# Designed miniproteins, single chains, continued (5): the designs that were tried, part 34

Each design is a single chain, and the fold is of that chain. pLDDT is the mean over its residues in the fold that is shown.

## One batch from the design tools (miniprotein)

Design m17221
Fold by ESMFold2-Fast:
Structure m17221 (fold): chain A 81 residues (1-81)
Amino acid sequence: LSERLEAEVEVAMEMIKVAVARLEVKRKGPEALPSLIETLEEAIERLEELAERLPDNELIREALERAKEELEEAKEELEEE
C-alpha cells in the first residue's frame, strides 16, 4: 500500500474504534463515557502523528477536527451526568 493509503486506512480504523465506543455509550449509558473519552484521546494522538507526516491530507485533517469536537462533546456529557 502507498503511504497515503496506509495512513487513510489508519484514520478509518481509529474512527471505527470511536464509533464502537460511542455505541457502548448508547448501550450502557453514561458509565461508558470515560471509555469513549479515552478512545477519543488515543485517536486524536494517532491522528496528530498522521497529520504531522501528511500535513496536506484533508481526510486526516477532517478526522482530527471531528475527533477533537467529539471529545469536547463527550467531556460535556460526562460533566452533565
Scores: mean pLDDT 83

Design m17223
Fold by ESMFold2-Fast:
Structure m17223 (fold): chain A 61 residues (1-61)
Amino acid sequence: MTVSQLIDEMKEAAKKGDKEKAKKLKEELKRLVEQFNRDAGRPDLVPDSRAWIDEEYKKAM
């Protein structure tokens, strides 16, 4: 599954008031973006990528 698909699922869960599902998807997304950046040799981007996921979650709530 792509990061974009998981972001859409997280936003949908948050809008539905399913906070548990939205929170689980948020943590999964943070793990995926961290792994993608580390695999790409860009661990310097990990904090920014994780913060971006937190902002997307906050916007959906």
Scores: mean pLDDT 78

Design m17224
Fold by ESMFold2-Fast:
Parts: sequence; structure tokens; C-alpha cells
Structure m17224 (fold): chain A 78 residues (1-78)
Amino acid sequence: MLEAQAQLFADGLVDHVRSLVAQGQVEKAERVAAFALRRAGASEAEIEEAVAAVRAGDFATLHRIMYEAALRRLREAA
């Protein structure tokens, strides 16, 4: 299922970003989130929202944006 694959990408990104933030590496966490989202085909507006969410500790918003971007990309490739 495309939804399951999109969830795997979103879960993986959130786990990695949370780990970096927990280590105090917030700037690196922001760059990792932006890079992953850009590769998933997210818009610059979505990337800006996700980076702001990482700064705020709002990992639910990061998960949602990555899930939606990954799902769109997977549907376009199918």
C-alpha cells in the first residue's frame, strides 16, 4: 500500500530529526528535514512550515507534511 510506504518515510524522518534535536543539533535537524522533504517533492512553503515545526518541537506537523509529500510522489510514480 502506498499509504504504508509514505508512513514509513514519515516515521523514519521524524525518528532521525527527534534524535538530532534531543542531542541539541537543532540546525542539523532542520537541514535534514528540509533535504528529505525536497527529495520527496515538497514545495518550498511546505519545507518552511516543516522547518518551523522542528524549531517548535512540533514533530506531528513534520510527520504530516512528510507523509503528504511522500504519498503524492508515490501516487505520481504509480
Scores: mean pLDDT 87

Design m17225
Fold by ESMFold2-Fast:
Structure m17225 (fold): chain A 60 residues (1-60)
Amino acid sequence: EEEFLKWVEEKYGKEFAERLKQIIEENKDDPEKAAILSTAEVMRALADKVEEWLKDRAKF
């Protein structure tokens, strides 16, 4: 899992990796809940990346 967090940090940035780590740590007693919340956070980060890409293209 540490390798996964490092990969995420490299691809999506430190803020996103820290947020995922926090979700996992807060929900370590419920692995299913941690997985669901982590997946939701990944989907949100992907949406933010798509929005950035669209904004760059909308500049003219």
Scores: mean pLDDT 71

Design m17227
Fold by ESMFold2-Fast:
Structure m17227 (fold): chain A 59 residues (1-59)
Amino acid sequence: GELYVAKKDVPAPTPQFLELKKGDIVEVLREVNEEWWLVRSLKTGKEGYVERGALEKAK
């Protein structure tokens, strides 16, 4: 999938969400809607939902 970078630290308030630190790289698995994407962390291999606004496309 497409690679994105976390622009900021992202908390995981529940297990369905993915905790990220600024600069973490994720692979987009599914664009669920305009606000929320299902992604996989390349650092941890964990999958979860992240707010689209917290991500920018990696080169």
Scores: mean pLDDT 83

Design m17228
Fold by ESMFold2-Fast:
Structure m17228 (fold): chain A 87 residues (1-87)
Amino acid sequence: EEEQKLVDEFMERFENPEEYKIDPELRKKVTELVNKAREAIAAGDKETAQKYIDELKKLLETSEVNEGEKKRIEAAIKDLQAQLDAL
């Protein structure tokens, strides 16, 4: 439940989004969608790959992300879209 000192330190880091504010659920969901999009691209399934790329874009638009995570997700979307467009 709490080690109050560690909670206070975490909250201070959480208030600095460019450094430490990460959402573990967002990171997990991004990783899942990137992997599913890559699998669809490898299978030549353009419709399924585009669906997962669109879900990544929606997560980026609807989630609170720090600038570093935003750039990382945008880079992944760009890479996946380029791979899909090459099919």
Scores: mean pLDDT 71

Design m17229
Fold by ESMFold2-Fast:
Structure m17229 (fold): chain A 83 residues (1-83)
Amino acid sequence: EREELLARARELLEKAREYLKKGVEAYKAGDLEKAKEYFEKAFKYASEALRLLREAGEEASPLALEAAAVELGAATFLVTLKR
């Protein structure tokens, strides 16, 4: 059901935001290996949330824009870490 998809997407987006925050904190602390791990998790959870939002017909919603922003942010850091 749409409501179940939205609830799950919100949970995944919360996890994505938390891992993005932890990734930035690890990056600032110089722990590049831990930062990479957290950014990979943030990317995965944000991507899953975005997929569920599309399935629910909410692809243009503020939640979908936020999920896409978290996904892009995590991807940008991951590219930076590859050098």
Scores: mean pLDDT 84

Design m17230
Fold by ESMFold2-Fast:
Structure m17230 (fold): chain A 78 residues (1-78)
Amino acid sequence: MKEEIEEYLKKAYEALQLYKEGKIDEKEFRKKVAEYLGKAAELLYGKDMGQAVRLYYEAGVLTPESEELATKAEEKLK
């Protein structure tokens, strides 16, 4: 369980890095991050919601900075 959650958070972070590098667009980035963070939250749902929130922050992918990076890359792709 913990390893599976860490794997999903790593995949979300990887999507952020790909977007930051311009390898994927905003739509694909948002899709991947939502999918992986959702799967991590589902694994902790009803068990430890506080831990779920903690892991999201630990991964560094659920921040306003992620939205800012998505917006900046959208401008570059236009």
Scores: mean pLDDT 61

Design m17231
Fold by ESMFold2-Fast:
Formats: structure tokens, sequence, C-alpha cells
Structure m17231 (fold): chain A 65 residues (1-65)
């Protein structure tokens, strides 16, 4: 997957997290795994890193409830 595809996927995951407050834990864990893989694949892409970090923070907040 290209950096452009990873950026698009990360943005879509963030949008899903922001618009769907009642996502099941299994979906949150799957999103976390996908985001960690995207982050690891793009260590030098600041835009991808920022979106992934924001999305992971939202997942951690939702899983803490």
Amino acid sequence: MSAEEHLAKARRILETLETNPDLPEAALRRARKDLEEIKAANPDNEEIQAIVDRSLALIDEKLAE
C-alpha cells in the first residue's frame, strides 16, 4: 500500500471514530492494529504520523470507558 493509500485509510478511520461513538471493542482493536501498521510503514511522514496519533488517542479514550 502506498503512502497516499495509507493516508486515505488513516483519514477514513479517524472519520469513522469521530462519527460513530458506539463502535464495538472488536472494531476499535482492529482499527488500532491497522493504524499501528500504517504508522510503522510511514515513520518519516509527519502528516500520517499526526493523523494516526490522533486516531490512536481516540481509540484509547473509547477503550478506557
Scores: mean pLDDT 82

Design m17232
Fold by ESMFold2-Fast:
Structure m17232 (fold): chain A 93 residues (1-93)
Amino acid sequence: NMEEAKKLLEELKKIKEKVKEETNPEKLKEYLRKSMEIVNKILKVSEDKELIKEALEIVIEIAKTVLEKTTDREVINFAIGVILRAIGLLLDL
């Protein structure tokens, strides 16, 4: 469980770096989708509040980076939704 959660966290960190260089709206949307899928997997396999907090903070940073790079309304709305969901989960920790 802990090892699986750590590997998922590493994948989130890789996505965080990839979104800094990406400008394509469809690719940015894909990275947001993958980030949320990874967070949902972490929540299923880990009860470690510090690890969950780190994952949620990374997802917020991913969504913030996407917002800085896009004028696409659907991508903007998706990124805002991701931030709001992550903040809600952080408040429930």
Scores: mean pLDDT 88

Design m17233
Fold by ESMFold2-Fast:
Structure m17233 (fold): chain A 78 residues (1-78)
Amino acid sequence: MDPELEAARAELRAAGVSDAAIEKAEELVRDAEFPVDVVNEDGNVFASGLRTKAAALKAVAAYLDQHPDANPRLVPHK
C-alpha cells in the first residue's frame, strides 16, 4: 500500500473528516491516472493539476465531508 496514501488518510482523520468520506474518496481515486483535475457536479474544477493519489484523496475527501451525497469526478489534467 502507498505510504503517502496512508499518511493522507491519517491526516484527514485527524482533521475530523468522516471515515465514509475518506472511503468514498479512496474509491474514486483508486484507478485514476495522474495528473488530474477534480470536478464537481456542476462541472466546476475545484482542484487542478493534482499529481498524486494522496493529493487527490485529500481534495476529494474534504469535498465529500461537506457534501456526502456528491459524486465529484477526476478528469485528466490538460
Scores: mean pLDDT 78

Design m17234
Fold by ESMFold2-Fast:
Formats: structure tokens, sequence, C-alpha cells
Structure m17234 (fold): chain A 63 residues (1-63)
């Protein structure tokens, strides 16, 4: 049903937001990170943002 699909997409988006927040927090607060580790985290954050954007567009279509 549309409701079940909506709830699944919302759950996935919330999970991605949480992961993005955790990585951004680590990047900003963990002073022990090497420059290479910071670059990897920035790439992971960017990948999560793109995945979230795609799901948000999918969510908008369900209306």
Amino acid sequence: SDREELLRLIGEILRLIGEEFDLEYKLKTDTSLSEEEKERLRKEIEELRERRKKLMEELKKIK
C-alpha cells in the first residue's frame, strides 16, 4: 500500500540522515583524524547526501 511504501521510504531517509549526521559530527570533532581519513569521510558524507536526495525525490512522487 502507499502508506507502507511511504513509511519505508521515511525510515530509510531518517537512517541516512542519522548516518550523515554521525559522520559530519566525527569529521568536525575528532581531532585525531588524518587528512586521508578526513577525505574519506567527506566522500562518504557526499555519497549519503546523494542517496538521501534520490529517496526524497521518490518520496515526493508518492503524495
Scores: mean pLDDT 83

Design m17235
Fold by ESMFold2-Fast:
Structure m17235 (fold): chain A 62 residues (1-62)
Amino acid sequence: MPSPEEIARRIEELHRELLRHGSDEERVEAGRLLAEFGRATTVEEMEEILRRLERLVERSRR
Protein backbone atom coordinates (compact mmCIF):
# COMPACT_ATOMS: atom_id res chain seq x y z
CA MET A 1 0.00 0.00 0.00
CA PRO A 2 1.56 3.35 -0.98
CA SER A 3 2.49 5.89 1.69
CA PRO A 4 0.81 9.35 1.81
CA GLU A 5 4.09 10.78 0.43
CA GLU A 6 4.01 8.40 -2.56
CA ILE A 7 0.34 9.23 -3.22
CA ALA A 8 1.11 12.97 -3.10
CA ARG A 9 4.03 12.53 -5.55
CA ARG A 10 1.83 10.57 -7.97
CA ILE A 11 -0.94 13.18 -7.76
CA GLU A 12 1.65 15.90 -8.53
CA GLU A 13 2.82 13.96 -11.62
CA LEU A 14 -0.73 13.45 -12.93
CA HIS A 15 -1.73 17.06 -12.26
CA ARG A 16 1.36 18.29 -14.16
CA GLU A 17 0.40 15.97 -17.05
CA LEU A 18 -3.11 17.47 -17.21
CA LEU A 19 -1.72 21.02 -17.06
CA ARG A 20 0.43 20.24 -20.14
CA HIS A 21 -2.05 18.18 -22.18
CA GLY A 22 -5.54 18.55 -20.71
CA SER A 23 -8.45 20.72 -21.78
CA ASP A 24 -9.75 23.62 -19.69
CA GLU A 25 -12.55 21.38 -18.38
CA GLU A 26 -10.07 18.64 -17.42
CA ARG A 27 -7.85 21.18 -15.63
CA VAL A 28 -10.88 22.44 -13.64
CA GLU A 29 -11.74 18.85 -12.65
CA ALA A 30 -8.11 18.21 -11.66
CA GLY A 31 -8.16 21.38 -9.52
CA ARG A 32 -11.30 20.10 -7.77
CA LEU A 33 -9.61 16.75 -7.07
CA LEU A 34 -6.53 18.54 -5.66
CA ALA A 35 -8.80 20.58 -3.35
CA GLU A 36 -10.35 17.29 -2.16
CA PHE A 37 -6.84 15.86 -1.63
CA GLY A 38 -5.94 18.88 0.52
CA ARG A 39 -8.98 18.07 2.72
CA ALA A 40 -8.32 14.29 2.86
CA THR A 41 -7.50 12.99 6.35
CA THR A 42 -7.05 9.26 5.62
CA VAL A 43 -4.88 7.25 3.22
CA GLU A 44 -8.10 5.61 1.92
CA GLU A 45 -9.49 9.03 0.89
CA MET A 46 -6.15 9.93 -0.74
CA GLU A 47 -6.11 6.66 -2.73
CA GLU A 48 -9.67 7.28 -3.97
CA ILE A 49 -8.72 10.78 -5.17
CA LEU A 50 -5.58 9.37 -6.86
CA ARG A 51 -7.70 6.76 -8.68
CA ARG A 52 -10.13 9.45 -9.89
CA LEU A 53 -7.24 11.62 -11.13
CA GLU A 54 -5.63 8.61 -12.90
CA ARG A 55 -8.94 7.91 -14.68
CA LEU A 56 -9.23 11.58 -15.70
CA VAL A 57 -5.70 11.55 -17.21
CA GLU A 58 -6.34 8.25 -19.06
CA ARG A 59 -9.67 9.56 -20.38
CA SER A 60 -8.03 12.81 -21.58
CA ARG A 61 -5.54 10.76 -23.68
CA ARG A 62 -8.06 8.29 -25.15
Scores: mean pLDDT 79

Design m17236
Fold by ESMFold2-Fast:
Structure m17236 (fold): chain A 66 residues (1-66)
Amino acid sequence: ELEKLQQEGLIELAEYIEESGGDKELAKEAKEAARKGDLEKATELLNKVPQEVRDKALEKIRKEEE
């Protein structure tokens, strides 16, 4: 299920953005958008996060893949 995988990926990214010092409110909005299937809105919200925070979140995701 491609859409479910994309939703899960965006939710995971938003969670790691919060853990990496990103805007918690923006991350919550992105997670809610992804859960509702609004992948475009979730992606736009996450793209407003500073690149340094996004890169840090992505690095955490890569390291936790077993």
Scores: mean pLDDT 76

Design m17237
Fold by ESMFold2-Fast:
Structure m17237 (fold): chain A 64 residues (1-64)
Amino acid sequence: SAGLEKIKQMVENKAPDEEILNEIKRLLKEGANPSDIAYVFGNFVAGRISKEVEQEIIKLLKEA
């Protein structure tokens, strides 16, 4: 999806961790599938942002 591609692009372009977090929050609010976001997070985001923001994203995905 366009939103998932945007997350990958943001990570490649070294966007601030908070901008990546906010985009994930936006996609979840707009009804994006949490499993699709979890896949992109695990394969393209984890290990490339701060551990604190990673934990926030994991919490959001568990609550969705």
Scores: mean pLDDT 84

Design m17238
Fold by ESMFold2-Fast:
Structure m17238 (fold): chain A 114 residues (1-114)
Amino acid sequence: ATTTGPATVTLGGTLTLTADIGLPVSGCMGVAGSPGGGGVGVASTGGTGGGALGSGARVTVEGTKCTLTISNVTPGSEGLWGVGGISASDDREDLLRGIGAALGGATVRVTVVA
């Protein structure tokens, strides 16, 4: 998987994290880490439009690529973020337990600056 996007984002800006899985995926999942290292939020999608990870975040599927976009970042957006793919034969419930469980994924630690 290939990671793209800045690790440091200006307050109110946008972060994009892309993982190229190298094979077609049936969906993508995103994971959000909360500041202080305890909370995770997950969303999955079976196509376009993406699942939402609370405020401002979404996951999209484009062929072999999974993209996590965080828009209008706040101090609460700091922490670990990840995106990964699921194959057509994988159970979605297994993927809700972790990023990239079925296929390759990408992670980034996000710092928000004013």
Scores: mean pLDDT 61

Design m17239
Fold by ESMFold2-Fast:
Structure m17239 (fold): chain A 98 residues (1-98)
Amino acid sequence: MKVSELELEAEIALAMARIALAIGDYELALRQLEEALEYARRLYEEGRGEAAARIAREAAEVAEEVAERAEREGDEETARRARELAEEARRLAEEAEE
């Protein structure tokens, strides 16, 4: 995969996650966040640390919002998965910024 394709695909996944969150589709939001983080990890591996950190930070923010909304609605499993993704995303962002 080309680096430019990875960044574009990550941005699309983040946009889809935000749209899914807005309409209350938490499963789709989490799936798109997982994809965005996979692209961010590959960007980091290919030396695109700044892009990887930005994508990971945005993914963490969206994941936190998914967790808060899912918890309020009683979806403990989705809230737990979202918190785990937020933590993974923060770690990747911190590592990529080094």
Scores: mean pLDDT 85

Design m17240
Fold by ESMFold2-Fast:
Structure m17240 (fold): chain A 64 residues (1-64)
Amino acid sequence: MLAEINDLIEQAKKYEEEKNYDKAIELLRKAKELVKADPRLSQEDKELLTKYIEERIKELEKKK
């Protein structure tokens, strides 16, 4: 996984631990856009990572 995408996911986890779900979701959405825009990732990897991030966002939305 790319360092920038990993950094955003890690920051989102820290905000989740602080119960700041809105900020965590914002960072995950940024990670999702970076995945979509990264020419180094295959289409299959982009779909898998995008789905993973989207599922994570849905879980955080349920905790609001």
Scores: mean pLDDT 80

Design m17241
Fold by ESMFold2-Fast:
Structure m17241 (fold): chain A 112 residues (1-112)
Amino acid sequence: LPPLEPVSLETKTEKVGDKTVTTTRIRMRAGNLEIDLEITAVYDDDGVLLEVEMEATIRENGKEVGRLRARLRQTANGFELVELEMEVHPDASPEAKAALERLGEAIRRQAA
């Protein structure tokens, strides 16, 4: 893959009961690929990170060719991978498939 170039970054923080939720949206470009990441982090009232949800969408020539959803939850033994789902269009390029696979592997490596 060519180097990932950030195109936009947006962060929103809100209080939901006794928790703080931060949503970060990142758009990146690698050649003709666009990768949209939405990362939602949930913190308790002491500022401890409890859960991270990530949704990634990969587009080529303006068309969605892949999607990834992941959830990591903090436990007594560290972060556990609760959910990892990937969808790839059959006509996706090898580059798009590789990008999605690398994102999935990076997420798996965060789990305890």
Scores: mean pLDDT 81

Design m17242
Fold by ESMFold2-Fast:
Structure m17242 (fold): chain A 100 residues (1-100)
Amino acid sequence: SSELEALRKEVEEIRAELEAYLKEGRIPSLEELRAIAERLIKVLSKIDPEKAAALRDYIEEVFAQIEAETDPKRRAALRRSLTAVLLQAADDLLAELERM
């Protein structure tokens, strides 16, 4: 369907953005991570609302950890870890959409 095609393209774009950060050794800002996470959750909520809610809860917990972290090196490591988690979530969601 045209709606599924639009969702697939959005997830492919999110995946490409996240993969580029990891391949280039760049670490997205907390604001950039929030924007990407919200886009991914929006797509996931249309496919699996329960998984979307679980992902949102996890992301909010990690955001709270990043904001509370006073060590810049540990804060950067948390942002890098979250980037990898979001990429895995995007890969999993893209696989689900390709099966529909």
Scores: mean pLDDT 88

Design m17243
Fold by ESMFold2-Fast:
Structure m17243 (fold): chain A 105 residues (1-105)
Amino acid sequence: SERLEKLIEILRKELAETPEEDELRRKALEHEIKGLEAELKGDYETAAEHFIKAGELYEKTGDNVSAAASYLKAAVLYEKLGKEELAEELRERAEKLVPGFVPER
């Protein structure tokens, strides 16, 4: 997907511009990049795992918006895999971090 390839380029640029002392943020960005790369290969399970790890790292930095976005990306991938309960848990986790961030069905 051209869209995913462009997102990977944007995140790699953001990582290069992120200070070395922002270790947790750098690690979160690395996991987002790995998640997108796995998604490009159709490895949705590996992609979801990387997005969850990015979300956990963003939570530790207090970036609840980036954490919620990462969890929602993982939820979408688990829905594609038929793992509805895991997808719902991730949506609930995102909603708790940023109320109103998860669209109502």
Scores: mean pLDDT 87

Design m17244
Fold by ESMFold2-Fast:
Structure m17244 (fold): chain A 78 residues (1-78)
Amino acid sequence: QIIIAPNPVKSGEKLGILNTSNETVKVTVFNLKGQKVAEVEVPAKSGTEIDLSGYASGIYFVKFESGDYSETKKIVKE
């Protein structure tokens, strides 16, 4: 339903987010320390890109929230 690519995110690449659902999804990116580094709303049947190039390499968590739906995915930034 929610697609994130690429993983890992290489230097010069943006994190793509595709919402194939019929609902708007709130997307929040956290670093390993739990600090929020990005937040975006992705409308139904839509996509966006998040630029992490200004942030440190390492593990990030991407949280998706829509109504009662909540999912968290781990990604790696190179």
Scores: mean pLDDT 79

Design m17245
Fold by ESMFold2-Fast:
Parts: structure tokens; sequence; C-alpha cells
Structure m17245 (fold): chain A 69 residues (1-69)
């Protein structure tokens, strides 16, 4: 029904939303570490395709957070 790529996309986007809120509160380093941990956890528990998608969204999100620093 739902693909591993869709699961990765949903979970990493939710994590990125929370990370952006942390960054807006001045906790940019904590936001970056949080997102990295979620991406790693998601990637380790999904198919190779899901892991690839999680890392792609994670890398885009990390760049956005680093621009807030």
Amino acid sequence: MISDEEIAEGLVHIALGLARNLAKQGKVDEAIEFLKRVVELVAKNLSPEGAKRAREIGEEGLKQLEEMA
C-alpha cells in the first residue's frame, strides 16, 4: 500500500518540521543533530530505496538548517 520511499518522506519531513522550529528558537546545532539522527534511524530500518529517499530529503533539510545558522 504505502512504499518505503513514502514512509521515509513522511517521517523525515515531520522531523525536518520539528528541527526548523528548534532552529528558529536559536537551537540550530541541536536541530541539525536531531535531523541527522532521525535520517540515520529511518535509513537503517527501511529498504535501500527508502534509505536513499530519507538521505536525499535529509541532505536538503540539513542545508536549509545550516543556512539558518
Scores: mean pLDDT 83

Design m17246
Fold by ESMFold2-Fast:
Structure m17246 (fold): chain A 64 residues (1-64)
Amino acid sequence: AREKAEEAIRKAEEALPGAPGLAREAIETAQRALELYDQGKEEEAERMAENAVTGAEAALALSA
């Protein structure tokens, strides 16, 4: 849900110093998910939010 996209942004921001490329992609994906929620495209938004979380988690693992 929307909260997942916000979580992805937070995690990606933490990963930014160590994995800026992946972190930036995760932030952009999460922002697109938020736009889809605002448009009422809930299923597409949820899939995109999950992708953003996965990308943010990968960026965090890489920056560790």
Scores: mean pLDDT 82

Design m17247
Fold by ESMFold2-Fast:
Structure m17247 (fold): chain A 77 residues (1-77)
Amino acid sequence: LSQETRDRINRLAVRVARWAIDRAEKAGLTPDEAILVASEVAREVYAEALRQGENFDETALWKRAEELLDKKIAELK
């Protein structure tokens, strides 16, 4: 992977984590639970983006992040 692509993937993972924390808290999770599920979702998105490489599909990764977060929130309730 180019450094530019690695930087893009890192920025995506950070954005996903921040979004996931906010969404999880709004869903009624505690701050600690929100951080936990957000970390898991961001890690999965990061790993998938690395697997896809230079031409990673950011739109598809956001959709995957939404599906994973909803599943993880449901698992905690």
Scores: mean pLDDT 88

Design m17248
Fold by ESMFold2-Fast:
Structure m17248 (fold): chain A 80 residues (1-80)
Amino acid sequence: SERLKKAGEYIVKKAEEKGELSKEELGKVFEEAVKKFKLSDDEADALSAGLLAVMNETGKDTLSAEEVRKGMELGIEYSK
């Protein structure tokens, strides 16, 4: 989905602008992206699952832009 890809790119861009995002900051940016791109619940759940997978793998409370990008790519795959 083009909309889902744009939402993922928006979240990655915010991580790049800040260097890294805490779990709280990531949650806020995620909600902004869901609203801005009008994601369905299924699309939002898929992106969220991708981010959670990366967070669980890294064990960190903050994610770099590269880690956020990996989470978004996983979320897009989960939406297929």
Scores: mean pLDDT 82

Design m17249
Fold by ESMFold2-Fast:
Structure m17249 (fold): chain A 58 residues (1-58)
Amino acid sequence: SAELKEAKRRLYEAALMLLTPEQRRAVGLPENLEAFLEAPLSVHERLAAALKQEVLPS
């Protein structure tokens, strides 16, 4: 759905802003948005978990 694609796009953009290149490699983040949209759910879940770790301080 368009809503799901938008959520994934925002997650990818957050990864580029908040995670280091090493952290992005550790979660298996694809090099471009299109590859990320086609990535398995496990990749999206690992990325969401990593982002929560980075933003835990209020």
Scores: mean pLDDT 74

Design m17250
Fold by ESMFold2-Fast:
Parts: structure tokens; C-alpha cells; sequence
Structure m17250 (fold): chain A 91 residues (1-91)
């Protein structure tokens, strides 16, 4: 579905921006981008529940990690980026 591709691409774009913000030490900006990514992951779930739930789990773990362990938040964000890219490549 072209709509699924668009939602995955938007999620990937926001995840990439979150990762860049974390690299620059801007945790608050990264949290905002992860929130935007979570919105598009939610839309992915309406078209593909299993893929959306898997991505949503990683994005949620990234967001939750930012309060106590920024390095773990980076790891979950990188995993979400890789998974979103793998899903796009499989469409």
C-alpha cells in the first residue's frame, strides 16, 4: 500500500531527526521527534497491526529510556530506524 509506505517513511524521517537531536545532546528535541514518529507508527498500526506494534514498542522504549539512560534511548531509536527501513525495503 502506498499509504503504508508514506506512514513508514514519515516515521523513519522523524526517527532520524530524533537520532540527530540525541547526537547533538538535545534530549527535549529528540523527545518531540519521537512523539511525532509515534504518531505515524500508530497510523502504520491501523494498516499493519504487527509491524506497527513492533515499531511502537521500540519507539516507546526509546522515549521511556530518555529520562534515565540517554545511551539506551539512542540504542532503541537506532533499532526503530533499522526496523522501519527493513519494513520499507520489504514493501
Amino acid sequence: SSQLQQYLQNALDYLTQARSSLQNGNVNRARSYLTDAAKYVGLVSTLDRNRGQSLGSLVGQAMNSLDNNVNLGVQYTDQAIQLAQDYLDSL
Scores: mean pLDDT 91

Design m17251
Fold by ESMFold2-Fast:
Structure m17251 (fold): chain A 82 residues (1-82)
Amino acid sequence: MLTAARVLRRAAELVATGDPWDAEIAMSFARAVVGIMLSQKEPAAEEVAELVDRAVEAVEAGDYEAAAEHLREAAEVAERAA
């Protein structure tokens, strides 16, 4: 859980740069973490998945600030569930 939260916080930092390449890398890591959490049936996996999906939609819309906020919220959810 702490590791998942750290990855999601790092993803938020990368997305906040506004660089499309950094955003692609960040979303790849965020999706990988969601996949692991869901496969392990982690308590907050579904809530984290929904927030990461919102971050993906924000990146597709070019709203990197909103994407970073969704990823930070996902990190807080993952940390609280640990």
Scores: mean pLDDT 82

Design m17252
Fold by ESMFold2-Fast:
Structure m17252 (fold): chain A 78 residues (1-78)
Amino acid sequence: DSLKQAQNFLVFAARTLARTAERRGDLETAERYRELAEQAKKAKTEEELREILDRLQELLGDPALQAQLRASFDLLLG
């Protein structure tokens, strides 16, 4: 299921970004990423997952990571 794969990817990405922020001592940003991971776990539609992707993009601020995240998500949806 493409939707389930995209969901699992966003949960993984958000958790990975949270751990990275925590290792840098940015506990506030880490908590925001953890909140997005929990929202991704509960998402039921592509539209909900795209909303979560957009919020992850806003927190990243790195154009290369933003492009990689979006490309991976779009590839999983087909």
Scores: mean pLDDT 85

Design m17253
Fold by ESMFold2-Fast:
Structure m17253 (fold): chain A 86 residues (1-86)
Amino acid sequence: EEEVRALLARAEALLEEARKLLEKAKKTEDEEERKKLLEEAEKLAKEALELARRALELSEDKELLLRAIALILRAIGLLIEIELLE
């Protein structure tokens, strides 16, 4: 349970950082800088997705299972947004 909660907390923090990078990318007019921000956001979102998937596999608690699913969906949504901007 504590291990699962730690994975979920890390995944959430990575998604928050990825969202900030995506927001910066949307505001930049420099194509090279925008590309770097999108690449970093994608990397963090993919890492968050892997952590959330691990949490899902280890979870026996319905609440933690649902939180893992929610984070997986958030990561996928963020990756779709990044792809649409590339």
Scores: mean pLDDT 86

Design m17254
Fold by ESMFold2-Fast:
Structure m17254 (fold): chain A 55 residues (1-55)
Amino acid sequence: SLEEEKARLKAMIEDLTEVLEREEKHPDDPLHRRKAERVREQIERLKKRLEELEK
């Protein structure tokens, strides 16, 4: 259902935000910086999808 999809997207965004916070604790490590960038991009895509479903 639409509500289940919205709930799943919100949960994924929350989980990825925690991952991002952990990766950002190592700003001088190029592998952690690259992963942080990828996670930010994933969060942005999920937020856009959630926004479309809330219309």
Scores: mean pLDDT 84

Design m17255
Fold by ESMFold2-Fast:
Structure m17255 (fold): chain A 81 residues (1-81)
Amino acid sequence: TSQVQVGRDAVQAAQQTGDQDLVQVMRRALRALERAVRIGGPDVDRAGDYMQQALDYIQQGDIDRATQYARQAYRVAMRGI
């Protein structure tokens, strides 16, 4: 599975929670990750790993942890662009 696909799955899962802050951060992380992948930026795998962790925490019902990992994914992806 591509890093971008993990990000898309994470955004979809975030939307199901109804937490607008989580949705917003996850959408920003996905956009940054898509850009980083397009230009061959560094740390794209690491950003994808953080998005996977955010998705895992959503599935566990831990929205606070999911939001923290979504913010980490965004910061790591942004360093790649």
Scores: mean pLDDT 83

Design m17256
Fold by ESMFold2-Fast:
Structure m17256 (fold): chain A 64 residues (1-64)
Amino acid sequence: SEPVSLSITVTSSDLESLRDEVLAALERAGVGSEETALQMALGLKEQGVGGGTSFSLTWAPVSA
């Protein structure tokens, strides 16, 4: 199975906006999942990530 790699930039510091930014990026990549976006936004919020931060994600098992 192929790993899915995404590069995401977030500009917001609040959970709601972070979730929306992550979800939009996931949807553009064709791997949109509201549950996954929320979990990622929570993790970013916990780490204090925001304000123009860029990060890369590798997804498994998103590829079949």
Scores: mean pLDDT 64

